# Designed miniproteins, single chains, continued (4), part 54

Each design is a single chain, and the fold is of that chain. pLDDT is the mean over its residues in the fold that is shown.

## One batch from the design tools (miniprotein)

Design m13860
Fold by ESMFold2-Fast:
Structure m13860 (fold): chain A 88 residues (1-88)
Amino acid sequence: MEKEKEEELEKEIENAIKAIKSMLENGEATSAEVYAELKGLINQLKGLPMDYEDAKKLTEEMEKKGIEVKEEEIEKLVRELMKLKYEK
């Protein structure tokens, strides 16, 4: 990836993360819901057999085990999703 394209990608990632954090702070979505949606989209772009329902089940299992989906995990998924879109 070219440096200029990578810099624009990072800016878009930061803007997306900021928007998601705003939604979480306003109670428009839960971290678990955002995590499941992002993971489903990433898997769809990668052509993996896992879909939104599989990601949702994973998130529910993490919550059941007392593992909370943190903003850091959401940021990681946003970065992965945006990179996948820009690598193609």
Scores: mean pLDDT 70

Design m13861
Fold by ESMFold2-Fast:
Structure m13861 (fold): chain A 65 residues (1-65)
Amino acid sequence: DAELLRRLIMRDTGLSEAEIDELVAMIRAGASREEIIARLMERHGFSREEAEGVVNGLEALLAAE
């Protein structure tokens, strides 16, 4: 369920719906896992471990469509 996964990511990470949509758009445009991790660390202040968790959630969200 993509809607449930989106809500779980928002709750667990504090990312807004718009921030999640931007990250999803980057992945769909062919951004690598490492590029998404780097962006989460640079722009959102996540640790590498936290950023890896966020990427796993975003990949699960994309797979749920």
Scores: mean pLDDT 82

Design m13862
Fold by ESMFold2-Fast:
Structure m13862 (fold): chain A 84 residues (1-84)
Amino acid sequence: MKPLGELDKKERLERLREKMRELGYSDEEIDALIKVLEHEYKNGIDNTSKKEVEELAPKISPRKAAVRITAVELQIIGDEIDAS
């Protein structure tokens, strides 16, 4: 499989969705977290403040969103390292 860093934006988001489903995240939580990631991928992390996260994922705290996204990304990176 191609490394996460070499995937296009659409392929990255789909891989993240698949990993979230494997981890048992709810469809509502997955949709909210993907909206946050789409914003970060378009605008950069510096333009994805707590306010933007609250607007994109109002039912998830910015801290919880950050932790859940980081956990999924780290698991994918771990999969890539194991595949290397």
Scores: mean pLDDT 72

Design m13863
Fold by ESMFold2-Fast:
Structure m13863 (fold): chain A 83 residues (1-83)
Amino acid sequence: AEELIEEVRKKAEELLEKAEKLKKEGKSAKEIFEETKELYDEFADTVNEAAEALADSSEEDRAELQKIVQDTGERLRKILEEA
């Protein structure tokens, strides 16, 4: 459980760091999305693997995964909206 949650956090961090860097370089929302697509796909795949493995896990582990997904989505949305 914890190892899968850590992998999700790592992929989220990689995605957000790349998006923030591209925004600082003056890239448009479209360019940021296109250049981060691979990292987004990796993040989504890792989330799906974690969700499947945690389906029968504690309510706390499932809530933590959901929070990471929500926070990552909101932060990425803000980066794209400000670009």
Scores: mean pLDDT 82

Design m13864
Fold by ESMFold2-Fast:
Parts: sequence; C-alpha cells; structure tokens
Structure m13864 (fold): chain A 75 residues (1-75)
Amino acid sequence: SMAAELHSAQTYLEMFNKEIEKKVEEKRKELERKIEYFHDDAEKQEMEKKSYEDFIEDLEKQRKEFEELVNQALK
C-alpha cells in the first residue's frame, strides 16, 4: 500500500481517538457530579460507576472495530 494511504488511515484513527477521549471526559465529569450528589448512597455510586464503565467498554469496542476495519481496508 502507499505511504499516503497509511498516513490518511492513521489520521482517521487519531481523529476518532480524540472524539472518543472527548466523550470519555464528558462522561467522567458527569460521573463525578453524580458521585458528589449521591455521596451518602453507596449503591447509587456503584450503579453510576458501572454505567460509566459500560460506556467506556462500548467506546473501546468501537475503537477496536474501527481499527480492524481500517486495517482490512489497507489490505
């Protein structure tokens, strides 16, 4: 494959990763606010943490799938 194609693929992955990082940061801030709100409710804190972890796992899965598709498209 051509170097230009590899560079474009890497740029796409970097942009996708930046979008994921932004979504993660927004969700993390939401989690912090909710943990403070539920400071005396351990069960609610754990549920909010689990929701955050599930969200991160879904994003990481999407990232891995996108990386695999890019790799396949490059032969």
Scores: mean pLDDT 80

Design m13865
Fold by ESMFold2-Fast:
Structure m13865 (fold): chain A 96 residues (1-96)
Amino acid sequence: SRAEFDQLMNQFVDISRQMVQALRDGNLPQFRQLAQQALAVMRQIAQLTQDDPRMASIASMVAMGELVEMYLASSPEAQPIVDDFIQQFTQIIQAL
């Protein structure tokens, strides 16, 4: 449903903003925990949007924007962890 989609997207954006803050704080353990939650929420969005190309496209666009913000917030030390997350996340988006 649209309401379920909106709730999942809001959860994803909230987790993503917390991940960006964890990167800025240098808290890589927190980033890893939040990354696992973000991947789980995005898998739920992917399942919900299987029969709705428009919702899938919106989810993909929002997700890519959040990934860009994470990349920009990454220190050289955090880069390998962020790159791993982006790779896993991109596999989910490509299935949308």
Scores: mean pLDDT 86

Design m13866
Fold by ESMFold2-Fast:
Structure m13866 (fold): chain A 88 residues (1-88)
Amino acid sequence: SEVVARAIGLILRVIGDIIGGDYEGAVESLEELADFLREAGYEKAAEIARRTAEEVRRAVEEGDFERAEEIAKRGILEVLKAIDEEEE
């Protein structure tokens, strides 16, 4: 699926941002992922990505980068599961 391929590309960008310590970029990439998934009709996955972006932003604002990484990792896994459920 072209939608799945693009979603994976955006997810890889989030992972790259986190590995690089660009937490602001990770939030932006998660927001872009949420918008893309919503436009593609993956409402559950979009909502998970949106909430993950909000939680990561909050952790970053509090200076808790370890928590930000944990939230992002968990959120990405949940987004992937939601996409799989909607493709079945």
Scores: mean pLDDT 85

Design m13867
Fold by ESMFold2-Fast:
Structure m13867 (fold): chain A 108 residues (1-108)
Amino acid sequence: KPTVEELEATALHYEALLASPDRRTRLRAAEELFLISLLLHEQGHAKEAMGIFERTKALGADDPAIQAFFSTPIIKLYELELYHKAKGYVDPTYVPAGTGKVVKLEPL
């Protein structure tokens, strides 16, 4: 399996391609960076995965095609999951059925 360092080096290559004047090249780079984020997340490196995801989204903010890509439902769902896992989300209002006690939501 690729190491974190190999995935981060590959991400730097695709981040450079986001500056391409060719829109299709920029979109393909954004898609590859999304996949690298997914691979890091699957390996348990949620903070590194979030970093790549957020940088790609920010670098592509002025490109309507990249904005549309990050606006797809499945990618938005991944962003939410990644946010919970990387940020250590705690819902102070969550009460399990029948207990009456507040519990922390733990990232999967």
Scores: mean pLDDT 73

Design m13868
Fold by ESMFold2-Fast:
Structure m13868 (fold): chain A 97 residues (1-97)
Amino acid sequence: SEEGKKLGLEGSITGGVGALAGAVAVVLAKKGGDGEEVIELGERGIRLGQEGIELGKKGLELAETENGKKLGEEGIAAGEAGIALGREGIRLGRENL
């Protein structure tokens, strides 16, 4: 459905932004960045990752086309990456400061 495609796309974008936030948190922590700022960015990666997974799952449930299904799956994968990278960013931010 059109709604399924929209939700899958929103999940992919939201999860992707979460993954970028988590990745930046990890890089900044490794460069000796401010621990509180790194932790906040990691937490943002986790939150956006969780939202991306939820949207991606809803998109998959409503998907009637292969393209809609792929968008939902991409949202879930991007969201999972955001959570993993966000958690690692928080861990490094705490240990390196």
Scores: mean pLDDT 86

Design m13869
Fold by ESMFold2-Fast:
Structure m13869 (fold): chain A 62 residues (1-62)
Amino acid sequence: MIVKITAKRDLTAAGSPPIKLKKGESIIGEILKETEEYIQVLDLETKSVHLFSKEDVEVEEL
């Protein structure tokens, strides 16, 4: 599923490499895994995998 992930606050998301997003910044990615607390996303621009806390991001299906 292709999604837009938007930061609700300034954050650093775990990944290789990690990514820093400011509040309101977005990435477009594919959901690889979802749990109740976290979402793992493949960033389609960088091809990096990141782990976001669901409380810190807004997820919009594209």
Scores: mean pLDDT 84

Design m13870
Fold by ESMFold2-Fast:
Structure m13870 (fold): chain A 81 residues (1-81)
Amino acid sequence: MEEALRVARELARKVAEVAGRTDEAFIEEMAEEIVRQTRELLEIYGAERVLELLDEGIANTTNPATIEEARLLRRMVEALA
């Protein structure tokens, strides 16, 4: 849980930067939402399938931002699995 929240906060900070937000409350709210959505995804598809899709996405994209986001999500999935 703690590791997943730590990674989610990193992703939430990127979302906050794009949204022009710097308040900690927004970052924490987004981090919790990211963890919640990831747990739902794991319940629907299973950790192995989610990791497979993330690995395929990383291998098949040239967008650096998308690759970075997918790697953070992959780390969070590993922490929750």
Scores: mean pLDDT 78

Design m13871
Fold by ESMFold2-Fast:
Structure m13871 (fold): chain A 60 residues (1-60)
Amino acid sequence: GKRWEDLTEEEKAQRLEVAYKQLYPNETDPAVIRARAQDLGRKFDFSVSTIELAIKRILA
């Protein structure tokens, strides 16, 4: 396994995506997804760029 500091932005975004989907598996509204993913990412001190990558992955 990789340490947190050894993860790429994409790998960090993937971890945020997985955490989001575990908490909100049935949410489909893009505006709600964006708001909740931003709140979750801020709570865990994710960068804005990582949060935006995670949102793109969740909405795909």
Scores: mean pLDDT 79

Design m13872
Fold by ESMFold2-Fast:
Structure m13872 (fold): chain A 58 residues (1-58)
Amino acid sequence: GDARVRELAARLGLTPAQVRSLALGMVEDPLYRDIARAELGLSDEELEELLALGRELG
């Protein structure tokens, strides 16, 4: 939950709401993964953390 969302938000420079939306979007649509890589400069490890979080939230 919430604690992991807040930790990732602080680490990525996003709000908790933005992290939740991105994580859930990445589970439903592969294009969100490409957007996160391009717009936020996320590593493969950070993308996998967000995808795992999205699976836990969904």
Scores: mean pLDDT 78

Design m13873
Fold by ESMFold2-Fast:
Structure m13873 (fold): chain A 114 residues (1-114)
Amino acid sequence: AADVSVAEMTKDDVVAMLEQAGLLTREEAERLINSDDPEAQRKLARALAEVFSRALRPGETLAVLIAKKDGEYKAIIVRARGMTPEEAMELARKVAEEKGYEILAEDVFRRAPP
């Protein structure tokens, strides 16, 4: 749909974005993304959601999903207008499942409508 955006990010994309946004140093971002600790993956999802939430328009919803496939780390970002946080996350989960990704962490944000 024209009002829904789905993006995938590699480990390097995630590290670069978090460093550029000033939320984490490169070393901190690499430590979190390479960690098998679920809490580290939740912190990573939250940091990414914070970065993308800065660009949200009123009434838009953001879902961030951290996933893994064949040892490769992936982030799935869903930005949608007119979706609830639950609907946006269900879309992110569907994309991950269709690609055979293992879901590690989830976070959602919604910007208040005007």
Scores: mean pLDDT 80

Design m13874
Fold by ESMFold2-Fast:
Structure m13874 (fold): chain A 63 residues (1-63)
Amino acid sequence: VDELVKEAEKDPEKVLPKLAEEIKKTKDLELAQGAMEVAEKAPQEYRNIVLDAVGEVLKSLGI
């Protein structure tokens, strides 16, 4: 799990949008899993940002 996931635990509002962009760039499913765990504890608007990014990656991978 990436260092960004640990930063998102401390400051989800600032870091979750950056983490979502990183997931889209790398298509790293382990990073996506960690981000979803953090997003579950965050406000709904930030959860939607992460879930959208994960959904796009899964579609691109055919899953």
Scores: mean pLDDT 75

Design m13875
Fold by ESMFold2-Fast:
Structure m13875 (fold): chain A 72 residues (1-72)
Amino acid sequence: SAEDALRARAAEYGLTFTPAAARRLVAKIAASPDGWAALPVALGLLRRLLGERTTVTEADVDRIPLAALVAA
């Protein structure tokens, strides 16, 4: 699934997702102009936003502005 693919890539960034956060990020990426090509940018932004935390919540996903989700 898209959520499983997201979780596999997130592990490379030291991130784990709640099921709700994974669904929310999948939906946000699908709505972005560059789609899944923006996933590495989204994961990098989440890594910075979380600091030492490793678990991504829906609130953390909501902190990513859609305008920042462009392919690198």
Scores: mean pLDDT 81

Design m13876
Fold by ESMFold2-Fast:
Structure m13876 (fold): chain A 72 residues (1-72)
Amino acid sequence: MRAELLAKLEKEAREALENKDLDKMQEIISEALKLKLPLTPALVEAAKELLKSSKLDGDIEEVIKIIYESAK
């Protein structure tokens, strides 16, 4: 079950990165954190792209900080 969810989110994260779809990246990252899934390289890259875009809402900023802390 967990591997299937990770594979799906990784695929969607790659597609969102290719399409520069920041809304989709935010949705994927929020889902991964809500489900407490391990961080994969594609998810980390999507989180960094959200930070880089400067399109941060308060809630998104907190979610991204959690990813950064967990990846340490």
Scores: mean pLDDT 68

Design m13877
Fold by ESMFold2-Fast:
Structure m13877 (fold): chain A 72 residues (1-72)
Amino acid sequence: EEAATAAALRDQADGVKKMLENAPKMDKETQELAYKAGEAVAQAALSIPELADYGRELLEFAKKVYEEVKKK
């Protein structure tokens, strides 16, 4: 079960990371949604020891997107 959950979170994190990479080309509302999704998935990954480093990387990436949104 934990292995299946970890695999699902990794897959979700990859999808969110791709969404965040394209966020600068999106409208502000979509950028905010991308950040919220990235933060949520990153927090979930951080709660799993095997994915902690991956979650940290995703959280940092989401933070960069959030900073770009704030700069307008």
Scores: mean pLDDT 72

Design m13878
Fold by ESMFold2-Fast:
Structure m13878 (fold): chain A 87 residues (1-87)
Amino acid sequence: SMEELKKKAEELIKEYEELIKRLEELAQASTDPELKARLRLLAMLLRHEIREIREMLENGEVTEEDIKRTEKGLKNAEKELERLEAE
């Protein structure tokens, strides 16, 4: 249902916001300019994804495919953060 898709999108937005906060905190704590730039770039990309899914929600156009794509984006970003934290 549209109500279930909206709820899933809202939960994903929250998870993206939590990841963005972590990226910003790590960037602020870092003294490595390259790592700081990479963390900020990742945060910027995630903010863009949140804007896109919010726009779809406002227009009533969010689909199950959009949810799955957004979930995949979150998982990819979490893996990239793990990679950056290992450096």
Scores: mean pLDDT 86

Design m13879
Fold by ESMFold2-Fast:
Structure m13879 (fold): chain A 56 residues (1-56)
Amino acid sequence: DARALENQGARLLQEGVASGDRALAEQGIALLEAAGADEGAAAYREGLASGELQAF
């Protein structure tokens, strides 16, 4: 379901950013997109590309 995908996507994204694992962060973003959080996912992709993404 969408909430479970959002929670898993956010977790993987946070872990990927914290560990410097871009592939893991991208996997998290893909789960957010699958959950319908397209605008947030696009912002995170831009943050990864610029190197300015931080977990809050």
Scores: mean pLDDT 75

Design m13880
Fold by ESMFold2-Fast:
Structure m13880 (fold): chain A 86 residues (1-86)
Amino acid sequence: SMQEELIKQLESEFEKVKPSLSEEEKEVAEHALKITKEALESGNIITIVGAIIHLIGLMLDHKDNKTLQSFLETSIQALMEAMKSL
């Protein structure tokens, strides 16, 4: 399914960026991945919107971290793409 492919892509992106992150940054990225995966698996538009809002909050808290910004933006794009299929 589209959701399964989006989840696999996000997990792949996470593994790719993980070696360049500190332990604290890894925790933020893992939290973002968990929220995004749960929202994608829910198939629920309100849950997906809530996840997008939460990820925007994380972006605002980590403005100076380009790697985290990129990963968070990719996560938001996956959630937005999933909404189009609902």
Scores: mean pLDDT 86

Design m13881
Fold by ESMFold2-Fast:
Structure m13881 (fold): chain A 97 residues (1-97)
Amino acid sequence: MEKEKELEEAFKDLHSKDLGAQLRAVEKIIEFLKSEDPEIQLKALDRVDEILAVIDKVKDPGIQEYLRKKLKEALENLLTSPDPEIQEKAREALGKL
């Protein structure tokens, strides 16, 4: 599906020299955490450390707080996943917030 290609592009954009491209990638990967596809959710969860590193580069405290809140809400929703691997990775990611 198109989602896998968008996810791979977002992962590349996390390492962009343009902070705007990195921030768009962060928002896109957070949306993938809300995907109905457990494979997409697991791939997005594996990138949480990279997402947090990008958020920490944001100089605007309002934008930083917005992104951290959006990430936290997505991760909290994953705690109710029927997949125990997704639940465990979401719990680990929440511990880093």
Scores: mean pLDDT 82

Design m13882
Fold by ESMFold2-Fast:
Structure m13882 (fold): chain A 63 residues (1-63)
Amino acid sequence: DDAEELVRLLRERGVEVSRATASAMLHDPTMALTNALGEKAREALLEVAVRRLEEAVLKVLGG
């Protein structure tokens, strides 16, 4: 799920978070992106957002 993917992407960028924290960030990305997590968190959240958009487009095209 998106929360596990965000945990993995953040770990790849050197940020260790729990699945619960990642889920909270996905529910309120504006708060999660506040200065504390910076550029690496923004990059990880953008990756998840792009994947969500791709999935939504495929759903519309696939039926």
Scores: mean pLDDT 68

Design m13883
Fold by ESMFold2-Fast:
Structure m13883 (fold): chain A 85 residues (1-85)
Amino acid sequence: GPDIAEALARAQEPIKLAEEAIKNKDWGLLEKAKALLDALQADVDARLAAAAAEGVQPPGVWDVIRQILEEGRKKIEEAEKILNE
């Protein structure tokens, strides 16, 4: 549904911001990427915890979202190393 499509699109934003931070050597974009990743991770964790508490199996797409956020974390770590060079 629209909610899941929006969540998938938002999960890609930290990766895009980190890539732009690398291209522009922009620490502000990197900090924005980190803040967004933390907010999105907290939202996903809260949704999965709520589903577990209610005994409801979350849709498999949430595993895809978690994987995208993990790739965002790795890209942010890469960006930090590059910007420190």
Scores: mean pLDDT 83

Design m13884
Fold by ESMFold2-Fast:
Structure m13884 (fold): chain A 78 residues (1-78)
Amino acid sequence: SMMEEIEKLIKEVKKALDEALAKGVITQEQKDRLLELFEEAVKKDPSKAKEIADLVLSFIKRGLVSLAEFILSTELAF
């Protein structure tokens, strides 16, 4: 179901953020903010959940957390 897929994507993003925090690449505050923005973006348009998750995960894995925040903030603003 769409809800199960969304829950899976949220867990995947949380895991990537937990790994970045454990490596000292981000702060706890950055992790909490990015996860909150991701959940809100996905709730706003569930049909884009996979695309948004793929983009956010790619930025987190590359250490580009500020770009991930920017993309999510843009999605929520428009």
Scores: mean pLDDT 81

Design m13885
Fold by ESMFold2-Fast:
Structure m13885 (fold): chain A 81 residues (1-81)
Amino acid sequence: AIDGVIELLKQAIEEVKAGNYDRALSLLETAIELAKKAGLEKVYEIIQRALDEVRRAVQAGNYDEAIEVLKKAIEELEKIK
């Protein structure tokens, strides 16, 4: 389950790089549902925070910050699996 969430976040980074911001946010929402279904509360909290921060960064046009947020979330997830 955690590996699946990490792969979705890696895909979200590629979508941000491609300018597909709505797709990137959709991938994060999918990651949240996967974490909920798996009962992974700590994973859910990390992804929810990342979604909120990425959404804010994208709305502000800070795409490099959105990528940084996603990379940090992946790093946190790798440490807890």
Scores: mean pLDDT 84

Design m13886
Fold by ESMFold2-Fast:
Structure m13886 (fold): chain A 92 residues (1-92)
Amino acid sequence: SMEEERRRLRREAILAEAEAGVLEMHAYVLLKTNAPDEEIRRLIARMRELKARLERLREEARRLGDDQTAADLDGSIARLDATIARLEEALA
């Protein structure tokens, strides 16, 4: 049912958003400790993979009419993009 699909989507979205928070915290640690470029590049790759998952979940939320979950995912995607940009700047 659509209600079961929305419930499953919300659960997957919340878990993915929590994962984004963990990666953002990891980025903070790497930047504050002047971590090696290889570690920064690995984190950027992980964040890009997560961003792709969040974008897919956002499209599913929009398809199911779950505007609140779509908006929450937009926020998480924007924060990941900002963090990726900071990490890329550290490699320059």
Scores: mean pLDDT 91

Design m13887
Fold by ESMFold2-Fast:
Structure m13887 (fold): chain A 82 residues (1-82)
Amino acid sequence: MKGEVRSMKGKDSNGNTYIEQSVELEDSDTLVTVIVYEDGSVEAYYQDGDSTVVKKADYKVEGDTITVTVNGVEISFKKPKV
């Protein structure tokens, strides 16, 4: 559903655990993705629904909240325990 956060837990080729969270923005079909690694590293990306190009997103981390800004819209993710 649009606006619902989807979560996936994975491991990279070196056995490092990460959690990927994604949400589709309401009315824009923009997919926003946040990846949190077990070392605490964070990455944020977005993809417009009419494009196959993944773009790097601006984000900030405040406590256990990750706020991603895409096209002037702020989306909040809870930082998962990895």
Scores: mean pLDDT 74

Design m13888
Fold by ESMFold2-Fast:
Structure m13888 (fold): chain A 63 residues (1-63)
Amino acid sequence: SHLEEVKEILKTIEDVHGADKEFLLTALRVMERGLLESARQRGRPVDQARLEALEKLREEIEK
């Protein structure tokens, strides 16, 4: 699933940089920006499933 893919990427980032909450939130924002920019450049709709997965992970980290 897209959520599992995003979680795997985030886990890799955590393993390299540690589980710093602010850094993880920054990484999620960068991924979100990348999805939006990629969609714009390709003239396609944004990948809503991946965008929603990023939002769900952000909520988990902020709790």
Scores: mean pLDDT 74

Design m13889
Fold by ESMFold2-Fast:
Structure m13889 (fold): chain A 97 residues (1-97)
Amino acid sequence: KKLEEADELYRKGLRYAANGDFDKAIEYFEKALKIYKELNHPKLGDVLEALGWLYFQKGDYEKAIEYLKEAIKIYESLGDTEKVNFLKKKIDYIKSL
């Protein structure tokens, strides 16, 4: 099923990110993102956040902020106030760099 495919792609993205292979991590997260968007699945927020952190690690602060803002919108829709507040503080930090 498409959800199982997206979850496997997301797990592969996490493994590549942990190993420092950010380009492959981004590829797998983008594939997972496409499926989670089609399914309107809550994991969409997690993937957007992961992409934001990867672009931050690559020094692309504009893309990092863009993805983290999209993740905030998803977490707001889910009522995850703790995640929203955390990510807003991190965006302020990135903007200060």
Scores: mean pLDDT 88

Design m13890
Fold by ESMFold2-Fast:
Structure m13890 (fold): chain A 84 residues (1-84)
Amino acid sequence: SLGSLLLRLELLKPLEEAERNLKLAIENNASEEVIRLFEEAARKYQEVIDIVGNAEDVPKEEIEKLREEAERLFREGKELFEKE
């Protein structure tokens, strides 16, 4: 459906941001915890994109919960990385 396509497109930007921050963390020898948090955030965003792409109908509540989890992981990673 169009709604599923729009949700997937919306998730591509935060996924790319998480992957970009992961690469920067690795290149700057950030702590293992920071790297892990960005890895988990990117993985969760990718998981949401895959679920949306494979689902017949997109459950809004479930998508929102998964997005919130990914966003929380990303925020935690970014906060720790910036505290350097």
Scores: mean pLDDT 81

Design m13891
Fold by ESMFold2-Fast:
Structure m13891 (fold): chain A 116 residues (1-116)
Amino acid sequence: MKTETRPVRKTATASAGQTASLEVEVEAKNPGDTITVDVRLTGAGSVSAEVENGKVTLTPGATSADGQVSRAAATAVAEKPGKIKITVTLTADPSQASQVRGEVVNVTVTSALPEP
C-alpha cells in the first residue's frame, strides 16, 4: 500500500456560537482510497465533517488535560475515483466568550490498491 502525508496549513476561527469552515480537496485514484484530515481544535467547541463523493467518519483524538486543545481525524473513503472535497466545520460553544481556532495539521491519502 502507498500512503502520502502532506502538511497543510489551513486555519479558521469562530466566535462564541458561530461556525467556521475548512475545506480540503484531494483526488482519489481508486474507489476505497482513504483520505484522513488531522484537525487541531483550540478552545471550547466541536468539529463536524462532511464529504462529497464519499463517506466520512469523524474520530476524536487526544484532548489536553484542561480540555482547551483537542484533536480529531476526519476520514473519508472514496466511493468513486475523482476529486473529493472534505469540509470540516468548527462550532464555538455559545456559553463561552472565547474564540475557537481550528487548524488542519496533515492530510494523508492511502491507496486502496497495493502500489509497487
Scores: mean pLDDT 72

Design m13892
Fold by ESMFold2-Fast:
Structure m13892 (fold): chain A 68 residues (1-68)
Amino acid sequence: MATAKSVAGGAREIVEKALDEVIKEGKLTDEQLELYKAGKSPAEIIQHLADEGRGEELRAFEEAARKL
């Protein structure tokens, strides 16, 4: 599993760009998009999904970030 520490520690810009692309392509769920629009950082969105045990959504977001 990826850790929020690694993402926040150096990949923030990459994650933000991936988030923008995923939003543009409609790959994020409405829930993730709502969190982003509410001002949550990508790392906070990832942490929220992990806390709720929503591994499928979390993995989709992380994979998009890693590909960018």
Scores: mean pLDDT 61

Design m13893
Fold by ESMFold2-Fast:
Structure m13893 (fold): chain A 97 residues (1-97)
Amino acid sequence: SRKEKALELAKEVIKAADELAERSTDPQVRQRIVRLGVAATIELVAASFSDGEEAKRHYRAAAEIVREMADLAESQGNTELAERLRKIAEEVEKLAE
């Protein structure tokens, strides 16, 4: 179901955030990664308890946050993680359709 996919994508976001944070040596960058990962997870969980237009708004917000994480991963030289995060964002955005 759409709600099950949202929760699985939340797990993928957490895993990617943990991997990116572990590879980051700057404490401020690490803190930002954790904050973005938590924010995206909150939006995906909120979407799983919502329906219709409310759920779509949460999916769109989550996708935008995950794309910001991808940009941060790329800026840190983690191209593989950036591509993985962009794929997650694309899957999240499809849930808004």
Scores: mean pLDDT 87

Design m13894
Fold by ESMFold2-Fast:
Structure m13894 (fold): chain A 94 residues (1-94)
Amino acid sequence: SLRREAAELLIRYGEFLVELGRKSSSDAFIAIGEELIRLGRQALTDPAVLEEAVARLREIIRLMRQGGVPEEFLEPLEEAVRLLEAALAEERAA
């Protein structure tokens, strides 16, 4: 399932950012990572939140880019957006 793949990617990457934030004493990375974990868990349990999850994830990516986070750190999030948008398109086509 595209929705499950996106959710699992968000949870794994969120956990990575929380760990990175703890090691670097970055409250911003911890907060972002925790939000990604929440979005992933919501997407895993409720397909009705997919549109809201895509919008929120795109906003997170925009804020991270504005904050100077390198593009290579945004690539997993952009992949999660693509998977969530594909899952949403499948639900709209059904």
Scores: mean pLDDT 84

